# Ledger of designs, part 59: designed miniproteins, single chains, continued (4)

Each design is a single chain, and the fold is of that chain. pLDDT is the mean over its residues in the fold that is shown.

## One batch from the design tools (miniprotein)

Design m14019
Fold by ESMFold2-Fast:
Structure m14019 (fold): chain A 80 residues (1-80)
Amino acid sequence: SSEAIAETYAKLWSRQELLDFARELRELIKSLALPQDVKDALLAEVDALIAEIEAGMSREEAARKIVELVDRIVAAVKAA
């Protein structure tokens, strides 16, 4: 489940590694051939997540939100 994956990342990855992965997701979103409105929404979500992690979001919350964002990216790509 997404929750089990998020718990695993929170245990294994530092907050810095989770932040770096969120930044990689941002670059991935920019490179994807998606409708502009979908792309803008995903970019807004990842930018907000990066800002929250930098502001001191917990590792558990960061990992959960990263997994949720990955699920949304996958859904957007499949719908395109």
Scores: mean pLDDT 83

Design m14020
Fold by ESMFold2-Fast:
Structure m14020 (fold): chain A 98 residues (1-98)
Amino acid sequence: SEAYRRVLDAFVEELTKIFGKEFESIDELVEFLRAEYEKDPRLTKLKLTLAASNAIARFRKEDPEAVERFSADVTRLLRAMDKDPEKALELFREMLER
């Protein structure tokens, strides 16, 4: 949905701020996160959580249903990272392509 896409776009914007890097493509962002996760899984998860929290704060009152769906997707992503980082990156790519 358009509302979900707006939350997702804000999430990507927050990621560029938190990581201090702009991304030209979904592929570049996914590969960057793969490398960051390999270096420091805990810090990378924390930064993803902070980016998601900031995006949620922007739209929490305007579109609570889109925020709820986004929060569920991020929770699923972060849990997958603990078990299967490659599967987590696939889920992240799927979110970005919505």
Scores: mean pLDDT 86

Design m14021
Fold by ESMFold2-Fast:
Structure m14021 (fold): chain A 68 residues (1-68)
Amino acid sequence: SHLLRQVDLAVRHVRSKDGLLEFLKSLRDTEPVITPELYEKMLEIIRSHDDVQEAARRIRELIREQLE
C-alpha cells in the first residue's frame, strides 16, 4: 500500500509529538480512509504515550489493521 509506505517513512523521521501531530493532520486532510473516528483513536495514542517512537509504532499498526 502506498499509504503504508508513506506512514513508514514519516515514522522513521518523527522526532517529536508535534511532528507526529502535523503528519496525522496531513493524512486526515489528504487520505479519505482516515475517518474522524480513526483520527481520534490516533490522537488518543499520542496522548497516552510518553515515548514518541512507541506512539508512532502503535499508530502504524492501527492504520495497517484498518487497511488490512
Scores: mean pLDDT 78

Design m14022
Fold by ESMFold2-Fast:
Structure m14022 (fold): chain A 80 residues (1-80)
Amino acid sequence: MAAAEEALAALVAALDAGDVAAAKAAAEALGKALSEIEDPRKRAVLFTSAALILVGAAVDGKISVEEANELFKVLKKAME
């Protein structure tokens, strides 16, 4: 659980800084941590939170829509 929360916090910090490379690393770490969560409800909540954070960052102009889409793909692929 802690690993997923840490990765989510790192993603938020990277997006706030406009650091796409750091956001990509955080998204990969988050996807890996989410794949290890046995509780499907906790996994779904954290995944939804990450998706909303990515959408929010694009809407706020912190990253582009294309960058947000790429980060979402990275997150999903890391969960596989």
Scores: mean pLDDT 82

Design m14023
Fold by ESMFold2-Fast:
Structure m14023 (fold): chain A 85 residues (1-85)
Amino acid sequence: DKAEELKKKAKEKAEERRRSREQTGKIKLTEEEELMLKWMNGEELSPEEVEKLEQMLLELMKKANATPEQLKLWQEDLARLKAEA
């Protein structure tokens, strides 16, 4: 019983490490950076991931004082992802 719990924890940790290695190789990405990278690579996002990405981008644009043109382009990309999801 205890051995099975240790195996499950080891698998979960191994999967997280493999995912991190495959995506970055050198550094660990934050959840926000992972979502942005998936979007940039054109990977399929879940509806929940799309909503979170949309909110994060809007907040970053406010903080970074992004141009209106960049804001429109990112909103169009997010709308396409929502339509595909």
Scores: mean pLDDT 65

Design m14024
Fold by ESMFold2-Fast:
Structure m14024 (fold): chain A 60 residues (1-60)
Amino acid sequence: MEKFKEEAREAVESMEKAPEEIKELGKNNSEVARVAIEGIENGKIEEAIEKAAEILKEKA
């Protein structure tokens, strides 16, 4: 879980810094990106990281 949380945090930080067009593409094409963006928009960043980590673990 720790490794996946680290990867999820990196993904969330990348999405936070991404241009709006990239965020929209992420929402439509990646479950991890969608979760990250929704967490950022709602101020629930840590919750988004935990959920994204679970998705990454599931796909590993």
Scores: mean pLDDT 73

Design m14025
Fold by ESMFold2-Fast:
Structure m14025 (fold): chain A 97 residues (1-97)
Amino acid sequence: SVNEIGKQLHALIKEALAANPGTRVDEELLEKLKELLKEEGLNIEDLSDEEIRYMVIMNVASEALKNKEPKEKVEENLRKAGLPKETAEEAAELIEK
C-alpha cells in the first residue's frame, strides 16, 4: 500500500510544518531540490518558503522509498529538511515498512 504510506506521510509532514513554521532547510538539500526543479523547467524562486520546505521533505521521503534507504539515514535527512526529531523518526518508520 504505497498510496496509504504516501497519504500518512503527507498528513504527518503537513502537521509538522504547521506546528514548526520558520524551520531552516539544510543547504545541501536545497541545492538538490534546485537541480531537480531546473530539470522540470521550474525555478525555486517562484515557490514560497512553505512550498520549498514541503517539496524538500517529500523528495527525501520519495528517494528513501525508491532506494530502500536505511531508517537512520532517512531520519537524518528528514531532520536536515526541517522536521522535528520525533516526526522524522515516525516518517522514517513508515518508509521502512
Scores: mean pLDDT 75

Design m14026
Fold by ESMFold2-Fast:
Order: C-alpha cells, then sequence, then structure tokens
Structure m14026 (fold): chain A 87 residues (1-87)
C-alpha cells in the first residue's frame, strides 16, 4: 500500500548513513542524472508527496533499462540487504 511504502521510505531516509550507502550502491552502476532523480523522488515520497510516486516509478524503470542483467542482480542484492534494515 502507499501508506506502507511511505512509512518504509520515511524510516529509511531518517538515517542519513542509509541514504549515503544507497547513493554509493547506485553510483557504481548508474548515471549521475538517474541516481539524483531517483533519490530526489524517493525523498519527496517519504515527505508525503504522493504525486512523486509516479516519478519514483519512472526513475525505477530508467534504472532497469540502464543496467545489464548482471548489474541489476548486483544492485538488487545490495539494495535488498540495505532495505532489510527498515523491515
Amino acid sequence: STAAVRARLAAFVADPERVAKLREILSKYLSQETVDGFLAAMERVAAGDDAALDDLVKWYLRIYFETTEEEAIKIRSEIDLLLASVR
């Protein structure tokens, strides 16, 4: 649900070390434009801007299209570990 997504994102962005680690993970594989756009959309959703959910999805799809299958697997494994900290 949107409420569950926002709660998890709010918990995630409350720790600046987690946001920094996510930026480091993404920056290894993605363009600066995609990293900046994705993180900005994530922060807006966490702040309660529901209109930013569409932007977040668009940036997520861009991540998918910018990565090889092997890179996508690596990104996912690193992000899954990081996201486990807020479950």
Scores: mean pLDDT 80

Design m14027
Fold by ESMFold2-Fast:
Structure m14027 (fold): chain A 88 residues (1-88)
Amino acid sequence: MEEREEARKQLEEYIEKMKEAAKENSEEGGGYLMLATTYAVALMNLGDIEEAVKMAREAVEFALSVPEMAKVGELSLALVERTAAGLR
């Protein structure tokens, strides 16, 4: 069996768990945003651009919903949109 697919599923489940925790406690948001953006970069390096953009966009939408993180969210959104445009 493909070990990378199992690792990917486990990582995605962990990211989803952190996203849920971040919704309940905004202090957990930093960890979620860091992990989600790191995973999105890894997906881009693997050629899974659509999954990478989806993951990054969801993380940015969360960041924009939290006042303390809005500025980081705006910078991340600009980076994601620029990267997606550059790959077309």
Scores: mean pLDDT 69

Design m14028
Fold by ESMFold2-Fast:
Structure m14028 (fold): chain A 96 residues (1-96)
Amino acid sequence: SFDDILNKIKELLKEIVASIKDEEKRKQVEAEGQILIDSLQKMHESKDPLEKARYLAVATSSLVSIYMIAKMEKNEEAIKKADEMSKLFQEAAKSV
């Protein structure tokens, strides 16, 4: 279900956040992660295909930001978990 996928994304996000040691980058990942979750939820709840596409674009941007922060930190654990989150994101996007 969508809720199962979203809950798995939330857990991976918590693990990514916990693995980031730089306080400012950790806060950025938390903020981008919240945008990702909120945008996926709004995408799922919307009945308008154009609105769904707009929320998907916002969610994609947040996911890219999380990946870039993980790479900048050279954090292999965060990068691997962001990759897992990306695969779950693709499954959620199929609901559009």
Scores: mean pLDDT 87

Design m14029
Fold by ESMFold2-Fast:
Order: C-alpha cells, then sequence, then structure tokens
Structure m14029 (fold): chain A 96 residues (1-96)
C-alpha cells in the first residue's frame, strides 16, 4: 500500500515563453491545486531566455493525466504554453 502510493507520485512540467504566460500558467496551476488536493506543489524550475519552466508535483498518475490534459487544452488556445509529463521533460531538458 505505502509503496504503491509512492509509485503513483509524478511530476508535470509546464513551459511558458513570456512573463505574462508564466503568471497565467502559475495562477492556473494554483487554482488547479485548490480544486485537486493531489497536487502537492508548484515550482519555478528555471528560465532559459524568454522561456519559464514550471513544475507541478502530483500524488497520483491519474491526477497527472487529468492535469496534463487540462494544460494541453489550454496550450491549444495559447501556442506559447506547452505542457509535458515529467518523463518527456527529462528528454527535453537534456537536449537544452
Amino acid sequence: AAAAEKASYAEVLVSAPTEEQFEYAYNLLLELKKENPAIVGVEHVKTVGDTHYLRITVESKEAEQEILKKLQEKSREDPGLTAMSWEDVEGALAGK
């Protein structure tokens, strides 16, 4: 039980290329955290040029998929906002 709970702990990264989109994404994640207690934390990981990288930490894989879908829907409205799973993030950050 305890080991299975820890195995469900996951992270999602959100990329926001401008300060305005960074604040929008950060506030969106804070609102999602209020509605979804499975979101454990929101953190600014780094800035590369004009791109801000935000990380959210979630308690379960199901919460990760739900939050990732919502963020991906928002990224379709704003092409500067990109949402990725933590598995995809490691590949993207290793390349840059």
Scores: mean pLDDT 66

Design m14030
Fold by ESMFold2-Fast:
Structure m14030 (fold): chain A 74 residues (1-74)
Amino acid sequence: MRPLAVGYIYSETPEKAEAAGKALLEAAKRGDRVTAELVDLPSTESEEAKKEREKAREIGKKTVEEVKELEEKM
């Protein structure tokens, strides 16, 4: 079965990454097949933006890994 639970986790802000991750993990916990992909934004010159994106990317990467493990174990 291929459910409609598809999500992309953007490396823009930690809050956006957490919200997307939560939705994907809840779908996976319900037994739905979930597709999750980490989307990196284009490079930026701002060091503050780089720091913020790095934190968001770390959250997104962890969520993608957890979703992938849940799908693999099913």
Scores: mean pLDDT 66

Design m14031
Fold by ESMFold2-Fast:
Structure m14031 (fold): chain A 83 residues (1-83)
Amino acid sequence: MQALVDRLRAIAAELRKRGDDLSADTIEAGLAAAQAGDFLEAEVYLGLVRIMGAVYKLIGDDETAELLFEAADLLDELLAARG
């Protein structure tokens, strides 16, 4: 699933450029856990990414929320493909 991995990395890089190191680190950690086969750890990070997206939506940052929800969907697809 190279396209999913590449897009997840692109979203993390974009969030980091926007000054959101926490969200970028969380996506990168979830991706690393999924690639290592640590599906329980990857599921925890997926949940955190979804919560972050919901928080950004609540504060009116719909653009950042969309990036985080896209990352969550891609990570969920990656976990389904590997598990």
Scores: mean pLDDT 85

Design m14032
Fold by ESMFold2-Fast:
Structure m14032 (fold): chain A 88 residues (1-88)
Amino acid sequence: MEKLIEEAAEITGVPPEVIRELVEDVRKRGGTTAQQIIDLVERYREEGGEKMGVIMLNAWMIVQGGPPLTPEQAERALKVLRTHVQQQ
C-alpha cells in the first residue's frame, strides 16, 4: 500500500499524506459501487478542480490494490465507468 501511495503522490504532485488521508476515508466507507466512486470524484473535482478528482480516483484505486493513474488515464477510466453505469 505505501508504495502505491508514493507512486500516486509522484503522478499527481500531491504530498503522500494527502493521498493517505483519502485512502483512509475510502476504506472507512466499506466498499463503493461505480456510481458512488463517480459521485465522490465529481464532488472533489467541483471543489478542488480536475486535480482533486484524479487524486480521489487514485485513493480508490489504491484501496482496490490497483495501479495509480495519470490524469489522462483517470479521465478515460471515469468516462468508461460513466458509460458502463448508464448502460446498466
Scores: mean pLDDT 72

Design m14033
Fold by ESMFold2-Fast:
Structure m14033 (fold): chain A 74 residues (1-74)
Amino acid sequence: LKEEAAEALKRAVLEHETPAGVVGVLVAYVQSNASKLLELAEKALSSEDEKEREKLAEEIGEIARTEVEYNPLS
């Protein structure tokens, strides 16, 4: 499910010592709308390139930040 994909991505990112802020943004996005996060998570899990994974994690953060800004607590 979408929640499983998001959790798997969080775990992979954390295992590479990712800032806690990224985890917070992922959690907020999952509670709001996980559809976009799922797509990015699948790409990150499929891509074994270090740079590609970092870029996807950054994009997830940017998109989730925009969603939270527009629909806080929604």
Scores: mean pLDDT 57

Design m14034
Fold by ESMFold2-Fast:
Structure m14034 (fold): chain A 95 residues (1-95)
Amino acid sequence: MEELLREGEELVREVERAEELFLKVLQLGQEHPGLDTEELRRLVEETYRLLERVTGGEARILEENSTLSGEEIREKVFGPLKEKREEGKRLIEEV
């Protein structure tokens, strides 16, 4: 019972962080198309690793495609993140 509550809280927190980082990456890509800096590459790599941990492999699209300009990529990443957030909230509420 207490373990499910902790699991739900951790899941929500990780999803929120993954969404925040990915949103920052998308915003930078939209505002500065063609910007290639070490800082941006590090942010993309950190975001990818966090998404893989949270979604269990749904972030594989980012690894296969280094261009973050497609709405399809956004939907395929944010959709699973939203589902995981709702899963975490449900775990918290049912305990």
Scores: mean pLDDT 66

Design m14035
Fold by ESMFold2-Fast:
Structure m14035 (fold): chain A 91 residues (1-91)
Amino acid sequence: SLAEKLRELGLEELAEIIEKIERSPPGVQLALVPELAELIKKNVEKLTPEILEELLELLKKLKETAESLGEEEAVKILEEMIKLIEEKLKE
């Protein structure tokens, strides 16, 4: 799983927030988006291309959920994170 791969890199806090999102209903998932974004920003230089691709897929799914629920602030944060990861994958 993505969380297991993150733990192998010693990124326990990021692994824990990912697991919380995976077990949570849509509204709670979106409430966790700001914390997820901050942990991704803090750790982005430590992430492998494989993990970046898996995070990108998760962020795209969360963005679809945010758009379906009209959560404009969550959409904005998720778009910023998607852009950050896409830029890292081009390096």
Scores: mean pLDDT 88

Design m14036
Fold by ESMFold2-Fast:
Structure m14036 (fold): chain A 67 residues (1-67)
Amino acid sequence: SVGEALARKEAEEVRPELGEEAAERLLRQGIDAARQAYADTGGDQSAALHRTAEALAREIRRLREEA
């Protein structure tokens, strides 16, 4: 899905900054968030993508604070 593709893109972008473990954790959580957002929105891909982007941004902020 587009949300899962976004999660993969964001994970690759943080890998050189935050390391492999953080990137893999972001990928796992991002894919889970994308799937849950799709289910929670009743299959509304636009709303699901928006929620996925917000979840990814929140997790990236958390990971940067941990680094």
Scores: mean pLDDT 84

Design m14037
Fold by ESMFold2-Fast:
Structure m14037 (fold): chain A 80 residues (1-80)
Amino acid sequence: MSFVELMERILEVLRDSLSEEEVEEFRRAAREVARDPTDMEALERLTRLLERAYSRASPEQRARVDAILQEASDEWRKLE
C-alpha cells in the first residue's frame, strides 16, 4: 500500500469528521509528504488534521483507522 493510498483509506473513514476544506488540505498534505517525506511542515499539517479528525471520530471510526494503520504497518514490515 502506498502512503497516499493509506491516507485515502483513513480519510474515507474520517471524512464526516472534517470539513470539505480540511479534506482537500488533508489530501494536499498527504501528497506533499509522499513527494518529500522530509517535508516537516507538510508532516505537521497532515498530523494536525489526522489528530483533529480522530478526536472528533466515533469509537467505531477510530477502531477502523487503527485497523487500517495496523494493516499498513504489517504490509510495510513485510517489504523490509
Scores: mean pLDDT 79

Design m14038
Fold by ESMFold2-Fast:
Structure m14038 (fold): chain A 58 residues (1-58)
Amino acid sequence: KKEEIEKLFKDALEDLKIELYPNGIVITGKLRDLEALVQAIKEVKKKYPEIKTVALDL
């Protein structure tokens, strides 16, 4: 799960770090591509409906 989520964000963020919680994730990194970031967030919510919160620290 964590590895697959990291793979979704690798094109959007540099120096990516992800912390997983039962109903949320915290994503830390340097923004490379805003459009790719938005698409990755949408894909995470689609694949993992239990993730209610996506917090960004960019």
Scores: mean pLDDT 78

Design m14039
Fold by ESMFold2-Fast:
Structure m14039 (fold): chain A 78 residues (1-78)
Amino acid sequence: SLALQALYLLAEAIRTAEEAGDEETKELAKRASMALIKGDLETAIEYAKEAAKTAEEKGNEETKRLLEQAIRAIEDYK
């Protein structure tokens, strides 16, 4: 399931952001996950894109990559 794949990728992004001490990216990724669970795909994509930008600004390439994969999975599910 693309939705399950997106949730898994968002959970991994939350974990890697937390390990990096990136509270801003973690909070945005959590909001994306909550929106996805509620079926609000557009809001989920918006929060995930904001999270990817903050991860990039912090130099957290792994978290950015996971968030970009999650965005693609949500867009393909939409």
Scores: mean pLDDT 89

Design m14040
Fold by ESMFold2-Fast:
Structure m14040 (fold): chain A 104 residues (1-104)
Amino acid sequence: SLRERVRKAFENGDIDELEKLYEEYPDSAEVQAAMAMEYLAQGEYEKAFELFDKALKLDPDSPFVLEIIKLVLKEGSEEVQKKLREFLKEKYPDNESLQKLLEE
């Protein structure tokens, strides 16, 4: 499935495959979230949060997108965690799944 292909590329750090998937499946929430992680790794926070916004608008309840956001909130730098918490509070205050992650 596309979800398994995205997950495998993400887990393996296969940037070339993620870029290909981003071009082929621009309306995939999972692809947008995986690409957001690559931009975070590069320190490009504005672009990363733009891609998270696109992912959440495409599928606000995607288990993969929520898993990625949870990972960043636990394992990201203090700066990234703070910026992501502020983004989610401002842009998605009514998303119960995301707000629950902020309470942990």
Scores: mean pLDDT 82

Design m14041
Fold by ESMFold2-Fast:
Structure m14041 (fold): chain A 92 residues (1-92)
Amino acid sequence: AARAAFEAALAELEEVADELLADPETAALGERVREAARRLREAARSGDLALTDEAAGELGRVGGELARLGRDDTALRLYELASTLRAAADAM
């Protein structure tokens, strides 16, 4: 189930990126989320836990910036996705 959990979290991450990209106020943060998603997909293919941790860390930083903008619900969603992606990758 670890791979399925990782793929489901990655799909939700892409949805978050699309939502952020649609809003001019958060478009730059959406680009960062999309790039993190790409890196997470590459890391999963190679089994690179260090790259997974780095990309998930970027999601945490974007979440912090979203919280500063008052987007607390989206920030929490990114923190939860980062945690899920790390745990799933470690279990793969």
Scores: mean pLDDT 87

Design m14042
Fold by ESMFold2-Fast:
Structure m14042 (fold): chain A 81 residues (1-81)
Amino acid sequence: MTTLEKTEEYLEIIKEYGGVRVTGEDIETESGPISIEELQKEFEEVNKLLGIKSTKEVEVKSAEDVESIISALAIYLKSLE
């Protein structure tokens, strides 16, 4: 599955449930570790600002998953403008 295909899948989840709760272990990359705890906090703050009461749990396993879910959230937020 490509990053674009994953982004589209996450975007549909965000649209269906209104928000996501990100879970997973920290991801090791060439540029250093990606903190899933920090990513989860960012998504929780967005959900709170949008008044979202029900979220879908999404487990991320790779840097590609993280990039895809961040891209999906950015697209979703732009669609609300």
Scores: mean pLDDT 77

Design m14043
Fold by ESMFold2-Fast:
Structure m14043 (fold): chain A 81 residues (1-81)
Amino acid sequence: STDDIIRRMRMAIRRLAGPSGTASVSQIRDMLRQLQAQGMPLTPAQIAALTARIADIAGPSGTISYDQAAATITDFIRRTR
């Protein structure tokens, strides 16, 4: 289900961010590709679009908070499913 996809993605980003509560755009992109390889129903186009949105939010630092990443992922998946 859409909610199961969102839950798994939020768990993955939380693990990626760890104690700092932040992750790089590159780390999130690689995580999304790994989840797709593990059978998560994301297309390459969806991964590219989501990565671009996250990159835009991160700006020049290339780093985003867990809360911002989780909100962006949740919104994107609900909008595209």
Scores: mean pLDDT 83

Design m14044
Fold by ESMFold2-Fast:
Structure m14044 (fold): chain A 96 residues (1-96)
Amino acid sequence: SATEYLETLVKNVKVPEDLELLVVGFLQAAASHLEKTATTPDLKRELAETYEELGVYYYNQKNYAEAAKYFSKAGAVYKELGEYNKAANSYLLAIK
């Protein structure tokens, strides 16, 4: 996945000072691409995981409104996949 590729790049290089901003930019691009192209269960899981990563990023930035939106989007995708435990966890993060 695009997110796994970015995580691999992060793991294989020493952390640059502005890496966090670079990562969020790529996560937003990956989410936008997957929203249009995710037709398989595996790609839909990548979309849900990308939304969770964006939710965590915005939560850490104390942007709770954007975090809640992304956690809700992740929950909706997991629900579509029948992964109800993951959907429930994502929805709980959206309200807490």
Scores: mean pLDDT 75

Design m14045
Fold by ESMFold2-Fast:
Structure m14045 (fold): chain A 86 residues (1-86)
Amino acid sequence: MVGQKVTIDKLNGTSSDRFPYLSGTIEEETEDGFVLKLDEPITTLKPGDRPVVYLDGGKIVVGEITSVDREKNTVTVKTIEEGTLV
């Protein structure tokens, strides 16, 4: 998991096909989820946001952002649900 490239979509009560996807890398695995380093500056993500994270092999994670570090450009995500793309 660490070093894996991911694509992130924000799901916070409303989905929009016009919301741009974010990309990043898993920097660290935590007991409850993982830490993502984003490729772009964090401008829209905040604690309480519920991202959908797309991983290799069709794996998806529905998470909740618990913290944002804008200096390191990282977010900490708690795993709520895991699934597989059909």
Scores: mean pLDDT 71

Design m14046
Fold by ESMFold2-Fast:
Structure m14046 (fold): chain A 82 residues (1-82)
Amino acid sequence: MELSAEQRRELERAIAEALLEEAERRSNGDVGLLPSAIREWLALPLSEQVEAFRELRPEFAARFSRAVLAAALERFRAQEPP
């Protein structure tokens, strides 16, 4: 399923914010541990990332299926330099 440009930007922003929030939670607020916490969270199975995002953003869980959220998270993860 394709999202509108507006929905895609909204999801990208929400994913980035949720990732930082979850990384901060996993690092117990220690800024020095944030990079490791981010890498550890990104190494989780996609299904676990989807459930974490749904917990942090219930409004998106209500609006979008797990499949749509998984595709958005997978796209976010694939944003690596060539």
Scores: mean pLDDT 74

Design m14047
Fold by ESMFold2-Fast:
Parts: sequence; structure tokens; C-alpha cells
Structure m14047 (fold): chain A 58 residues (1-58)
Amino acid sequence: MLTEEEKEYLELRKQLMEAIEKGDFDAAVEAARKYAELRGIDPDKVINAVKSILEIKK
């Protein structure tokens, strides 16, 4: 059973994946920050991972 927090997490993951597929760096970074905050993860780690993915996709 999904909690409200888990539903938010899934929505943020969807937004992050869509932004990465589109190559929308700003949208991907924003989604990554929100995801990191929700999970209590260092946002810089997630942002750096997203940057690396987008650099490969260029």
C-alpha cells in the first residue's frame, strides 16, 4: 500500500525521468532536488548524477 509520501516520491521520479528524456536540465535538477529533500539525501549528489546523465545524452 502506498502512503501519500510514496505517491509524491513516484510522481517526482516520473517528472525526473521525463526531464532527463527531454534533456531539460533545469527541470531535471529541480525534480532531483525535490526527490533528494523527500528522501533525506544530499541534493548535490543527486544533482551531480543528473548532470552526468545529461552530459552523456548530449
Scores: mean pLDDT 74

Design m14048
Fold by ESMFold2-Fast:
Structure m14048 (fold): chain A 89 residues (1-89)
Amino acid sequence: MTQVTVELRALSPTTVSAVARVVRGEAQETTLVLEVFAGGKPLATRVATGDSRNLTVSLTVTTSEPVTARATAIVDGQVLGEATATLLP
């Protein structure tokens, strides 16, 4: 089973931390893509690749707009899981 999570945390009125995590039942090469959007527009993307049961990627963005983050787990070109979080105003 593949479980993807993404979490957003406001560090200040203009600074937001995004953390994405994937947990796999098996150790397999997995690519975790974290995309952050501000005001509905792409702002930042970070990618991590590893062959562990757990993979985490994080990024910090500066914006005063509403923030949405999407995490996608990819194995052998297939999307195995996706999660979305939105930071409420």
Scores: mean pLDDT 80

Design m14049
Fold by ESMFold2-Fast:
Structure m14049 (fold): chain A 115 residues (1-115)
Amino acid sequence: DIVEEILKLINKAIQALEAGDIETALSYVKKAIDLLLENIDKIPEETLKRLALRIASVTADALNAWAEKNNDPSLKAKALYLFVMIVWAAENGDRELLKTYLEEAKKLVEEALSK
């Protein structure tokens, strides 16, 4: 079950954040976004809305934690913007727009990991 696999990755990211392991959390967030993007057209709309909210939340939390540690208020603003836009796209059933904002979130996560 692909949804269960994505949720496991989200839970691992949350556990890493609780442990203060920001890089591990970002790594799991990236894997969760990758897996969601690969399967987004196969996930039912109501399930996708719930999953998008969970991914948006953990992504914002991980990016905010990294931004605070690295004194990057611009990244905090981008994380909040992407949280709002991911949730909005999912709630409106706009899968193409959701893909766009998930790809942008993935880029920010990759940039944080590559520093």
Scores: mean pLDDT 89

Design m14050
Fold by ESMFold2-Fast:
Structure m14050 (fold): chain A 86 residues (1-86)
Amino acid sequence: MTVKDVFEGINKYTGKNYKVKKVFVNGQEVPLDYPLKIGDLVRVVGKGGESEPIEITENFEETVKKLAEQAKKLNSDDIVIEVIRP
């Protein structure tokens, strides 16, 4: 599972065409194909604000659906994906 899988799932579940501007892990810029771990917290940032952090679990599809719901509240087609690794 990668950040790209999250991004593609957000577009799939929202029916939108979001564009990822940047990806960060603990404040460091990383490529879109960056691997995610169980326990990582993922949030989406746009012009409308920041989403709530959602934990990566064994149920990746449910996590992505929750992130898609949060992304709908953003006022921008351009998003930043932030990962907080404990």
Scores: mean pLDDT 82

Design m14051
Fold by ESMFold2-Fast:
Formats: C-alpha cells, structure tokens, sequence
Structure m14051 (fold): chain A 95 residues (1-95)
C-alpha cells in the first residue's frame, strides 16, 4: 500500500513538479513505509520549494502522527484537484 502510494505521488510530481499535494503525499508515504531517510529528503525538497503545507504534513508523519498527516495531505489534494496524490494519501490512511 505505502509502496503504491510512493509510485502515485512520484507520478503526480512528474506531471506537476510544483504540486503542493504531491510532495506532501510522497513524504507521508515514505514515512509510513519506514524510509525516514527518503522522507527527510522529500521534506528538504519541499522546504526549498516553499511548500509549507507539504512541510507541515511530512513533519507530522515523521513524528508518527500519521492520521493527522494523511488528513492534511487528503485536504491539500482535494483543494488542488490532484487525483493521484489524493489516491496516494488515501492508501496511506488505510494502512
């Protein structure tokens, strides 16, 4: 589930590299997968892009607040109409 979420989030980033929702979903998916090194790399990338909503969601996920992080990622994907990031965030929440 989290591995498929990573794939969907990466596809969303390829379609829109500045997508606020895609970076949030990717960092959240890596954190749930237990890949904290990659989750931190995504966090640093989001910080560099000025993507404050993604930064906050990824920080919550790294703190183990997965439900809060997933809800933030879902809301962000819905706001920007990002169907792939929405599916990725939902897959993480169901895990």
Amino acid sequence: MAEEAVRLAEEAIKENPTSPSAWAALGLAYAVLGDFEKAREVLEKAQKLGNLPAVRAIELALQGKIDEAANMAIRLAEKYGDEKSLEAARLVKEA
Scores: mean pLDDT 83

Design m14052
Fold by ESMFold2-Fast:
Structure m14052 (fold): chain A 65 residues (1-65)
Amino acid sequence: GELAQIRKEIAELDRRIAELEARLAQLKAQPVTPANRQQILDIEIEIGVLQVQIGVLKTVQKKLE
């Protein structure tokens, strides 16, 4: 059903965020360099975009409940 598909998509996005957060933690544990700062920023932006996508899906889920 539609709700099952939305839950699956949210779970997939949450898994991607977890992988990115693990990478972010690894980068933050390293000495600060210009390259590391750029990678940290890029990952933080990607996490933010994925969080917005989850928010949209949760809004759709609420309307179908």
Scores: mean pLDDT 86

